# Designed miniproteins, single chains, continued (3), part 41

Each design is a single chain, and the fold is of that chain. pLDDT is the mean over its residues in the fold that is shown.

## One batch from the design tools (miniprotein)

Design m9495
Fold by ESMFold2-Fast:
Structure m9495 (fold): chain A 65 residues (1-65)
Amino acid sequence: KELEELEKIVDELLEKFKKALNGEYSKEEQQKLRKEIAEIGDKIWEKLPEELRKKVGKFVEEIEK
């Protein structure tokens, strides 16, 4: 239930991040998205189960380069 919601949020954020990297997002939209990710990260990272942390960590590393 909670895991299902967190997985959905993570997948949606990763999808948006992927679009931002592909240049589909404007400069303003990219800034907004980065801010959203930072705010969510601070709030839910402690609540993320190990499996979802792994998934997020893998993609965040790719994005940070």
Scores: mean pLDDT 65

Design m9496
Fold by ESMFold2-Fast:
Structure m9496 (fold): chain A 94 residues (1-94)
Amino acid sequence: EAEKLRKEAEKAFENGDYDKAIEYYQKSLKLYEERGDKRGVAEAYLNLGRVYFKKGDYEKAIEYFKKALEIAKELNDPGLVKRAEYFIEEVKKA
């Protein structure tokens, strides 16, 4: 079910429906948290950051990307760390 919510969020994001994307990503986040899926939680934070960045809410975007980065470091996942750091730099350039 978390994966279905992620796909619905991706469709909403692609269509520019950022509020709906946030709703679906928030729901998938809760399911990942309930399962103890730290990687899923980090991915959900990364996606929430991306939506807020597109909305022009740079403060929330950075907050979510930093939350994703913290979990990525705990997981020792260099790919996820690199993705989170990349998005933080992109927000700073805006």
Scores: mean pLDDT 87

Design m9497
Fold by ESMFold2-Fast:
Structure m9497 (fold): chain A 70 residues (1-70)
Amino acid sequence: STQEKADELAEKGRKLYYEGKFEEAIEYYEKALELVPDYALAWANLASVLSAQGKLAEAGEYRDKAIALL
């Protein structure tokens, strides 16, 4: 399913995040959101990556989007 493909992309993003590969993690989360734009978990995880990069304002916007989708 489309959701299963998005879940696999988000999982790859998560692994890249733990490896410190923030730009690659962002790319995989964005790919997941291309498949499922209302994927709250992917928005939340993308916000976490942005927060780790010090992009706090952008991280806050994406976290709010994730909360709004729940």
Scores: mean pLDDT 86

Design m9499
Fold by ESMFold2-Fast:
Formats: sequence, C-alpha cells, structure tokens
Structure m9499 (fold): chain A 60 residues (1-60)
Amino acid sequence: SKEEIREKLLELAEVTLRYINALLQSRYSTDPAVQARYQAEADELFRRAKELEKELESLI
C-alpha cells in the first residue's frame, strides 16, 4: 500500500540521517574511543539501511 511504502521511506530516511550523523561524530571526534563507538554505530545503521532498501524494492 502507499501507506506502507511511505512508512518504510520515512524509516529509511531516519536511519540514513542517523548514519550520516554517526559518521560525522566519528570523523570529527578527538577521542579515539568515541570515534570507534560512532564508527560501530554507523556500520550497524548502514546494514539496517540496506535491509530497508531491499524491503522497499520488494514493495515497489
């Protein structure tokens, strides 16, 4: 349905924004431990975004 597609697109947008934020926090942090934590978060968010893309592809 259009509603399901809209909800998945919004979830993908939210995950993508969180991913970009995590990358920026990792890149511009001066603490190596903080850099590593945000890089790990970015890696997880990237995997989630790829799964959401596959789900959207199946709906379109």
Scores: mean pLDDT 86

Design m9500
Fold by ESMFold2-Fast:
Structure m9500 (fold): chain A 55 residues (1-55)
Amino acid sequence: SEEEKRRIEIRQLEGLIALLEDMIARSDRLTPEQLEELRRRLKEAREELQRLLEE
């Protein structure tokens, strides 16, 4: 169902956000470009999660 698919997508995005946040926090020597790419992906994932939570 569409409702079940939405719940799965929300959980997947929450997991991705947590993973990206951990990767950024644990970056021992990423380049500025690599950090900016991770932050961009984090922003996109957060925006998508917010969109799903608002319908």
Scores: mean pLDDT 83

Design m9501
Fold by ESMFold2-Fast:
Structure m9501 (fold): chain A 65 residues (1-65)
Amino acid sequence: DRIERLRREVRELEERLRELGLRTVEDVRAGRLTPEELAARQREQQELLDRIRELREEIRRLERE
């Protein structure tokens, strides 16, 4: 059940991405983030997106078999 494990990992990462996004929006609205801190949050978001992409590519490859 490799596909099922990968899908669970994607869901976990998507949840973390959503939480990070909400927290970042709240912090921006409150004026609590510097440009450097916002850039760090966006970098973390990009890292999560890249991991999700890699896992989705792996799932797609396995679904072809």
Scores: mean pLDDT 85

Design m9502
Fold by ESMFold2-Fast:
Structure m9502 (fold): chain A 62 residues (1-62)
Amino acid sequence: ELDETQERIARAAAELIEKNGVKNTTTSDIAKAAGVSRATLYRHFRSKEELVRAAAKVRARE
């Protein structure tokens, strides 16, 4: 369901959230960790909440 770019962003979000918690993880940190621009991130995810849900989905895959 997630394309390759969305999956990379969601994985970066999952890693950062595990390390720092949701409240201490910014969309800018996630974009940088995923190797994408903030504009690219916002093109795929409308909000931090949507990103958190995508990160949970990637983790729940297994």
Scores: mean pLDDT 78

Design m9503
Fold by ESMFold2-Fast:
Structure m9503 (fold): chain A 62 residues (1-62)
Amino acid sequence: DDVKEVVKEQIKSSGLDEELFEEILKTLEERINELAKDPKLIEEAKKKLEIAKEVFEEEKKK
């Protein structure tokens, strides 16, 4: 939940720029796949990305 609050604040500070948010998510997914050979780290990072997507969608509806 701390991660969700931090992501929510960052998204609000960026002015809900959808293009910027999509670029960040794409870059993070690519970097995770390239750098992480540990399945646990990949899984944790993907969960954080899912939280970020959820927060962004909730903020878009407001």
Scores: mean pLDDT 68

Design m9504
Fold by ESMFold2-Fast:
Structure m9504 (fold): chain A 70 residues (1-70)
Amino acid sequence: GELEKKYRELLLRLIGLKLRLIGLEYELELLKEKGSKDEERIRELEREIERLREEIRRLEKEIEELEKKL
């Protein structure tokens, strides 16, 4: 039904966000390893990583609440 469809959509979205987070964390690690002086880019990546982590946390809570209704 609609709940199962919503649950699948949220799971796919969560997977996409987690893959995005891994990519950004890898980019940040590479910049730091290279001794990059691009402090603005590092700050932008750190802000984006924090926003993604917050979005993932909210989405995981929404998924957990839907699982209780399935």
Scores: mean pLDDT 85

Design m9505
Fold by ESMFold2-Fast:
Structure m9505 (fold): chain A 55 residues (1-55)
Amino acid sequence: MDEKIEELEKRIDELEKRIREAAQAGNTSEVDRLFDELADVTEELAKLRKEKKKQ
């Protein structure tokens, strides 16, 4: 579980960086897409953290 949490946290960091770069470039379509991916990854991370708390 910790390994998957670490991977998701790294993915969130990468998505946040890409969102900043796309926003600076004025690429609103890419920003929207990256926010959708960020939301999905964040939800998965929250689910794994809840599961880890039970164990």
Scores: mean pLDDT 80

Design m9506
Fold by ESMFold2-Fast:
Structure m9506 (fold): chain A 57 residues (1-57)
Amino acid sequence: DEVIERVAIHEAVELAKSTPDPEEALRLIEEALKRSGVPEKIREKTLEAVRKYLEER
């Protein structure tokens, strides 16, 4: 699961870089994770990592 978490976080951050609106980025990332069948626990951790990234930028 750690490998899957790292991959999900990396891809989510890259998607966030491509989206100018922080709120839209979070929504698109959540939708993409749901469509990819990512487990809820990993999805929550990924969204938290993206929120931290957006707050620092």
Scores: mean pLDDT 73

Design m9507
Fold by ESMFold2-Fast:
Structure m9507 (fold): chain A 99 residues (1-99)
Amino acid sequence: SLEEKIEEFIKKHKPVIDLEATIQALIEVARKRDPSLTPEELNELAREVYRALVNNDQEKLDEILSRFSEEDRAEFEALHQKRKTELIENLKNYYKKKL
């Protein structure tokens, strides 16, 4: 069915969706925590997170996460789920348009 094909397509893209959602959620939390951060500083944080994720650098990821409070981490989890849901819906719509 079309639904089964869409599900398989999303499963194949799950690692990219998870990575993008992680970066977007973390940058949003960082910006809310410190509104004085410049776009350049936020972009550097995004690059630092991206490098750690693609290299499976758990020590660097733990160091980055240690910069955030327990409240910030809870907000990150909520935003991560929201961004992941949005990315999945965008991917479903993209696949449907490509038919």
Scores: mean pLDDT 80

Design m9508
Fold by ESMFold2-Fast:
Structure m9508 (fold): chain A 58 residues (1-58)
Amino acid sequence: MPEGELSDGSKLILGEDVNKLIFPDAKVKVEGVTSDGKKLVVEAKTEEEAKKYIEQAK
């Protein structure tokens, strides 16, 4: 999907209360909260990568 697919092959799924960022080789799932109070779920190959994206969303 052109607007849901990032240049690195990851997918961004936007929901009403929960946003999801999913990488193609995901093995780890980490949950966080964005600056607007929405829940963000990041599925990435490593926990460090997932936490990085959660931090960037604040």
Scores: mean pLDDT 70

Design m9509
Fold by ESMFold2-Fast:
Structure m9509 (fold): chain A 73 residues (1-73)
Amino acid sequence: SAETVAALLEEFKARLAAARSRAEIVAAVKDFADRASATLSEEELNALYAQLEAALSQIEADRAAGRPWDIQL
């Protein structure tokens, strides 16, 4: 469902924001990828891709406006 996709994306964002090391970021990415592929249907994966594109657009807008984006991989 769209709610499942939104919940998964919010959990991923929270884990990235809380990460203190590259190893924690890598762990968050692996867990996200594993949960997405194991949990989501094709329709839900397409919805997730659309949300990731929207999030990327927001990051681009924030950077252009001088707002911070501080998560480095």
Scores: mean pLDDT 69

Design m9510
Fold by ESMFold2-Fast:
Structure m9510 (fold): chain A 83 residues (1-83)
Amino acid sequence: ADPEAELRRAERALAEGKGLEAAEEGAEAAAGAAAAGDAELAARAYRVAVEGALLAMEDPEQIPAAIGEALAAIGDAFQAGAI
């Protein structure tokens, strides 16, 4: 697992309009960044995860997964001191 590579995948997914994929990859990057103590990376990953989750919520079927990913990323970013 490489949080920077996961963030790059999340940013790409978001640019391609793939909200849930961006939220999932962004949340994974935020968790990895938090574990590494990288607050700057955690802040970037958290923002991508939340933006991806908001986009995914345009599909009602994706709302529970999108909320879960956003909350996980928020918690990890808070733990890392990013927010």
Scores: mean pLDDT 85

Design m9511
Fold by ESMFold2-Fast:
Structure m9511 (fold): chain A 56 residues (1-56)
Amino acid sequence: SAADVLIGLAQRDMGLSRAEVLALRDASDAEIARLAERHGVSPAALRSLADALRSL
């Protein structure tokens, strides 16, 4: 599925677990910012990923 492709890319490129990627669909901006800081990735990139997952 398109969701599985996005999950795989996020795991590879951002170091997120499958559960962390799936949690983005329901995450607040504050939760996304904390996850981004934990993994050393851009909060804007995680927000874009969350929006893409919500569109599926």
Scores: mean pLDDT 84

Design m9512
Fold by ESMFold2-Fast:
Structure m9512 (fold): chain A 70 residues (1-70)
Amino acid sequence: SEVERMLEEFKARHPERKGEIDAVLAELQEAKAEYEKDPSVENAKRYIAAVLRAIGLIWDLEIEERRRRS
């Protein structure tokens, strides 16, 4: 997904953030796999929560990069 690609790109640029990016990517991949296997409402909620967490991390990383440039 685009979110996963963006996190991988951030991980390449910010190796110091690798641990937290890897954790979020693992959670997103697991939630996605569970939803694809069983698209229940419960699994959909887990997947949505994982996507929102990934988006939140991307926003935090973009803000950090912008502050470093400014």
Scores: mean pLDDT 85

Design m9513
Fold by ESMFold2-Fast:
Structure m9513 (fold): chain A 64 residues (1-64)
Amino acid sequence: GLLEEAREILRKSGVSEEEIEELIEAAKRGDADKIQRLLVRLYLQGKISAEDAERAGRLLLESM
């Protein structure tokens, strides 16, 4: 499903399982602002590319 595809993108990028689960929880709660804030933080920390952040973000938002 969309959440599993997002999880795989995040894991392959090297995002921690704790940070992945925080993003999944935000999606389950319908918290788009939190998803955006967390993905921007991961990008600024060099933990994820802009392309992977956009792809994962789209899947998380579509799962809401």
Scores: mean pLDDT 88

Design m9514
Fold by ESMFold2-Fast:
Structure m9514 (fold): chain A 60 residues (1-60)
Amino acid sequence: MATKERIQKALIRLTKETEEGPSLREIAEEAGVSVGTIYRHFKDKYELADAAFLLEIEEK
């Protein structure tokens, strides 16, 4: 998978496995990337959350 897609899926996966939202650090660890790599693909955590939410809706 592309790095951007891996980051989005990591957020979705962690959100389903925890009752509270994951931090960017936890998302980075799950995706196997650095927090800096997340910011390279998404301007901020809100853009990442929006993109992941849209991906999740599309799959449901």
Scores: mean pLDDT 74

Design m9515
Fold by ESMFold2-Fast:
Structure m9515 (fold): chain A 75 residues (1-75)
Amino acid sequence: SMEEVEEELKKMIDAVEAQIRDMLAAGASEQELTYLMLKANFQFEEYAKEKNLPKEVLSKTLVELGKRAMEIREE
């Protein structure tokens, strides 16, 4: 269902946010953070393909992921 997809996407974003925080706490480099974000983008694209999600839904999700990543880095 769409509600299950929305919940899964939220959990995926929350998991990436937690990984960013953990990496920053561990003193991760900009290169390591960039690699994490590239890997996360790939995972979201693969999930979108598996669930046959509209391009608009994927685009909106990736924008939200990017905003959360920026907010954490600006803390």
Scores: mean pLDDT 85

Design m9516
Fold by ESMFold2-Fast:
Structure m9516 (fold): chain A 55 residues (1-55)
Amino acid sequence: SLEEIEKKIKEILKELEEKAKTFDPKNKEHMKEVSKLSEELHELLKKRDELRRKE
């Protein structure tokens, strides 16, 4: 549902904010984690937009 997608988006944004607080530009593993979260966020945003268009 749209509400479930909105909740997941908020959870990912919170994780990204926490990662940003401890960001180390020399840490490639940190960058990989941020990339994965960003990709998941992007897919959820697409699904949210599609559901809103179908309302």
Scores: mean pLDDT 77

Design m9517
Fold by ESMFold2-Fast:
Structure m9517 (fold): chain A 59 residues (1-59)
Amino acid sequence: SLAEAEALIARGEEAEARGDYAAASMYYGHASTLYRELGRDDEAERALARAQALGRKLP
């Protein structure tokens, strides 16, 4: 649902604030999938971009 996608973004932001980039990337990636299922392509693309940017910071 939309609420689940929004909750995943919030969890990702919390993880990112802690410096847990792996967890943040996973939450943003999951949110992207849910936004796509809901037809929210712009939100899905933004969430995926956030996940990919954090993935590039991982070892």
Scores: mean pLDDT 82

Design m9518
Fold by ESMFold2-Fast:
Structure m9518 (fold): chain A 60 residues (1-60)
Amino acid sequence: SYAEEAEKAGREAAEALRAGDSEAHRRFGQIAKDYAEKAKAAGDEEGAKRAEEASLRAGG
């Protein structure tokens, strides 16, 4: 689902941030946001919420 893809991208962005890979962090963060928007557009409100949380975790 879009939410699952966003969560995966968010986890990859967080891992890239911890590894000091700023470019990968930005790319995966953008992918997570794109999937969160798709989930919301599809009417998956809970999926969109989880995807947004994944994007926020990528910044921690």
Scores: mean pLDDT 77

Design m9519
Fold by ESMFold2-Fast:
Structure m9519 (fold): chain A 90 residues (1-90)
Amino acid sequence: MKKKQIEELIERGKKLYEEGNYEEALKEFQKALKIDPKNVEALINLGKAYYKLGNYEKAIEAFQKAVALDPTNVEAAVNLVQARLEIKNL
């Protein structure tokens, strides 16, 4: 039903992220998650945007949710470890 809208929001967020517009990218991923809070791709991209903005605690939270929903997702697991290392090394 809302699958196409979620996909369009994620693609808009990815384009903004590639352009370095991390705050705007974050907003698009948040809109996708408002429609589907369990969307693993949106959670991973939300975490990546928080990571680029230096908000490692929120990045970890997003990646933890992605790993919990899909434990086989290597990208979510790797990004979670990287975000945790940033906090440990500060």
Scores: mean pLDDT 87

Design m9520
Fold by ESMFold2-Fast:
Structure m9520 (fold): chain A 60 residues (1-60)
Amino acid sequence: SEEQLWEEVEVALAEMAIAIAKRNTKLSDEEKIEFLKRVGEKLKSPQARKLVEEAIEEMK
């Protein structure tokens, strides 16, 4: 279904945002967490939101 395709797109967006945040060498961990929180707010997929939340917890 189209809903499943959008879920896959949002999961890919979450993974990309996490990878970008982890590779950034100029932002503090606090700034990376703020960025990921903002990404999570824009995501509707529960799976994509969970990926972002787990990445935030790993950075604490």
Scores: mean pLDDT 84

Design m9521
Fold by ESMFold2-Fast:
Structure m9521 (fold): chain A 66 residues (1-66)
Amino acid sequence: KLDEELDKLGVEIRKNREAAELVGPKLTEISRWLRENSPTGDLSKEEIEEVKKRLVEAFKEALEKL
């Protein structure tokens, strides 16, 4: 599911340098969202799942923008 999808997308990102470069800014946006919604770093299970969903979307968008 989410973890499995993240692993598969991560492999594809690592195989493609251009996609890896596009992921950087997206990771920054996810980090900012995380800091705004959980500044203390104490993530709930739901917040962790939301971060994973955003990572999946970021990886997919990076691959699509090639």
Scores: mean pLDDT 73

Design m9522
Fold by ESMFold2-Fast:
Structure m9522 (fold): chain A 90 residues (1-90)
Amino acid sequence: AYDVNMNKLIDAIKAGKVPKDETIPVVALFAYQYGKAKNKKLSSVKEDFIKALNLSEEDTKALDEALENLKNTPDTAIKAAWEAQKKQYL
């Protein structure tokens, strides 16, 4: 389920398995998919990742921009990207 995948992603990032330049895009994909699947407010899911990963103000702005870009991305492309990242890091 998405909760297990979110925890696995946080653990993978903390373990240094996700490259720093890919961390924000990957977090945005997981946050977007989780929010949609669980009908949770995207702002709430974003806040959970900010706290868990201790994101900087710069990283938080980058995350907001990535999430806005995902709103304009086809669901099929988002799902394909999420499955690829899940296979790579989880």
Scores: mean pLDDT 77

Design m9523
Fold by ESMFold2-Fast:
Structure m9523 (fold): chain A 60 residues (1-60)
Amino acid sequence: SELLKELKKIVEEIEKKQLEFLEELEKNRDNPEKQAEIEAKYKAEMDKLKAELEKLQKEL
């Protein structure tokens, strides 16, 4: 199923973004301003990916 392939890609992208987010926070643990920027960017990216995931799941 093509939908299954697309779902897998989005899930893998979400996992990758979560790991990158944690690594960036660790690198900037002593910089709260930078952490706020990282969190804002991560939230925007995750909201977009989760919306695509929900859309595909509803098509199943």
Scores: mean pLDDT 83

Design m9524
Fold by ESMFold2-Fast:
Order: C-alpha cells, then structure tokens, then sequence
Structure m9524 (fold): chain A 126 residues (1-126)
C-alpha cells in the first residue's frame, strides 16, 4: 500500500497501478489501493474510472480523507461544484492537516461566488 502511494505521489503512475493491483489481488477490500488506482487514472485523464475507484475506496473506508478530497477534485472538474465543496469539507473534518483539501475548498467557493468564505479557507491552506 505505502509503496504504491509513494510511487503515485512521485508521478510513477504505471508502477503505482501495478503494485496497487497486486495488493488488490491479495485483499480486494484494501481501500487505500483503490484510492491509489483512482489517483493514477485521474492523472492519466480517465476521470470516469477515477471516480469509480474513489467511490469504491470510500465505500470500504468512509474515514479515508484522501479519497474524499480526490473524489471532490474529480467532481469539481466535471462542474459539480456544490458536491465537490461538500466532499472537501468532509476530507477536512476527517483530516484537518490536509492542506490540499483546504486549498481546493477555497478554489471551489470562489467559483461559486463565495469570496469571503473562500478567503478564510485560503489563509488556513497556507
């Protein structure tokens, strides 16, 4: 699990996918492996498959803050700003140290015209 996540964070998506698939062969209930697959596919531009795998990760582990944030990113790219904001707030609730979720929430709030609220979250993202 940790190795696949490290590889995905370094941009080695092909190797991250292979390791995550290997982990899922041993344990298909491995929520983090599904999250890594979703991240790799999102970076490859397959937003539909990314969404599917992030939803699988959340179904298996609803406390996975990274999966909530990543699903929000996919939804924001698809124009579902209200739902994206909800998922970013969930990610922050689960892990307040997720600076990426704070920054993503501020960005989506700006797109909704909520500039005052967005400014507050931008400051917290720093």
Amino acid sequence: IGMAEILANRGDYEKAIKIAEEELKKNPDNAEAWNVLGKALAKQGDLEKAKEYYEKAIALDPDNARAWNNLGVVLAKQGDLEEAAEYYKKAIELNPNNKQAWANLAKVLKKQGKYEEAAKYEELAK
Scores: mean pLDDT 83

Design m9525
Fold by ESMFold2-Fast:
Structure m9525 (fold): chain A 59 residues (1-59)
Amino acid sequence: SKAEEALKLFNEGVEAYTKGDYKKASVLFNKAAELFKEAGMTSMAERAEKLAKQAEDLA
């Protein structure tokens, strides 16, 4: 499902972020956010968007 794919991408984004790959993390978080929106998971989408912006600022 879109929700399951979004969660996998979100988790991969967290792993990239912890490894210091902020550019990869921002891409993964943005993709997860879009899938969370499509799944109706608005709060998770907003969380992913905020993390993507944070990663972009650190890249």
Scores: mean pLDDT 88

Design m9526
Fold by ESMFold2-Fast:
Structure m9526 (fold): chain A 89 residues (1-89)
Amino acid sequence: MAKLRREAAILYTSGSILEVASTLEKDEKEKLELLRKSAELYKRSGELYLKAGDNEEAAIAYEKAGDSYLKTGDEERARELYEKAEKLR
């Protein structure tokens, strides 16, 4: 459990770093790539928090992944992640 939570936190932090990097990027193509990578890291963080039984942290990570996908125009993946987060609350 503690190891899964630590790994989830590292993935969440990595996703957050790429999200911030996307706000500083002027090139649209590069910005979208950073947002997609951020979304994948947040999603993986949510999956590990869920396995650890940390449902609230998993929900937050899934919402962050959804936000990042929504910013790339991937409304379907964003919706699926928001629905996963809602079910954990």
Scores: mean pLDDT 88

Design m9528
Fold by ESMFold2-Fast:
Structure m9528 (fold): chain A 55 residues (1-55)
Amino acid sequence: MMSKEEAVEALNSDDIETLLKAYEDLAEHFSPEELREILKQVTNPLGKSLILSLL
């Protein structure tokens, strides 16, 4: 499981493989409350869309 900080960095990446890996880890290991906290720190629109799809 990646840390919350690692998840934010991965979701702000322009590397699609990194984004998809983060998405899988978020879906399996993070609570809705943790996802909301990560969403506040993500600036990448694609990364935001991935988190929103899990909420």
Scores: mean pLDDT 81

Design m9530
Fold by ESMFold2-Fast:
Structure m9530 (fold): chain A 57 residues (1-57)
Amino acid sequence: MADPAALQASLDASVELIKAAVEVVLNPDDPEAQARLDEAAARANAADAALAASLAA
């Protein structure tokens, strides 16, 4: 059974990743926007791995 907290964290991370990607598109010359996108992608990958682990248990 999926952990609802892990599922929520994965969804929240996906929303932040989309927001960060939009910021990069709107501000392509902003290195902080690029850094936020990289961080959001790392958080989304970690949240997805935690969700997958909860589903495998």
Scores: mean pLDDT 80

Design m9531
Fold by ESMFold2-Fast:
Structure m9531 (fold): chain A 57 residues (1-57)
Amino acid sequence: MSKKELEAEILAALGRMAAALGDYELAIELFEEAIRVGEGEAKEEAERLLREVEERK
């Protein structure tokens, strides 16, 4: 796994925690950063999570 993929996975995990706490603004920012730094599967996962959070807020 590349450093960028690992960083994206960590950011996506933090975004999920923010969303679980009801902080959708922070969750969106974290997912956007994960998409920015991520590559491959990690980026695709962050894009899916961002879409899901935007639909639920």
Scores: mean pLDDT 78

Design m9532
Fold by ESMFold2-Fast:
Structure m9532 (fold): chain A 62 residues (1-62)
Amino acid sequence: SSEIEKLKEEANRVVKEVDKLAAELAAETDPVKRAELLKRLSELNFRLQDLINQIRSLEEQE
């Protein structure tokens, strides 16, 4: 696959993980566990933003 294709595949995996963790957060009542899930969601959202920026940059160079 091209570099853009690989980045899009990774972005799709990150989106699915975000959706999974968001569902876990919605069901979680323990404040400590909720804080852990929120931290992980924040990290994944930073990664997703980075991937989107990389894809955009590469598409502009096409």
Scores: mean pLDDT 85

Design m9533
Fold by ESMFold2-Fast:
Structure m9533 (fold): chain A 94 residues (1-94)
Amino acid sequence: KAKEHLEKGREALRQGNYEEAIKHFKKAIELDPKNATAHLLLGRAYYELGKYEEAVKWYKKAIDLNPANMLARDLYAEALEKLGKTEEARRVRL
């Protein structure tokens, strides 16, 4: 079930259907709350919609679940830069 929603979310994200992607990634997280990838992709879908505050929340959670994920840190820093939090973004990239 969780994997099915994760895959449907990825397909929606690929097609630019960001609201649909958010719905599927939220369902994937309900079914598997420790899935770092679902948290990362949910953040990405919010970022694509220009909802940067939501994007940083979900990226931060993805980093907490998998601290070694450099992609999650880069995406988190980019979202912080969109919010004008340039110094926080610089620290995350270190």
Scores: mean pLDDT 87

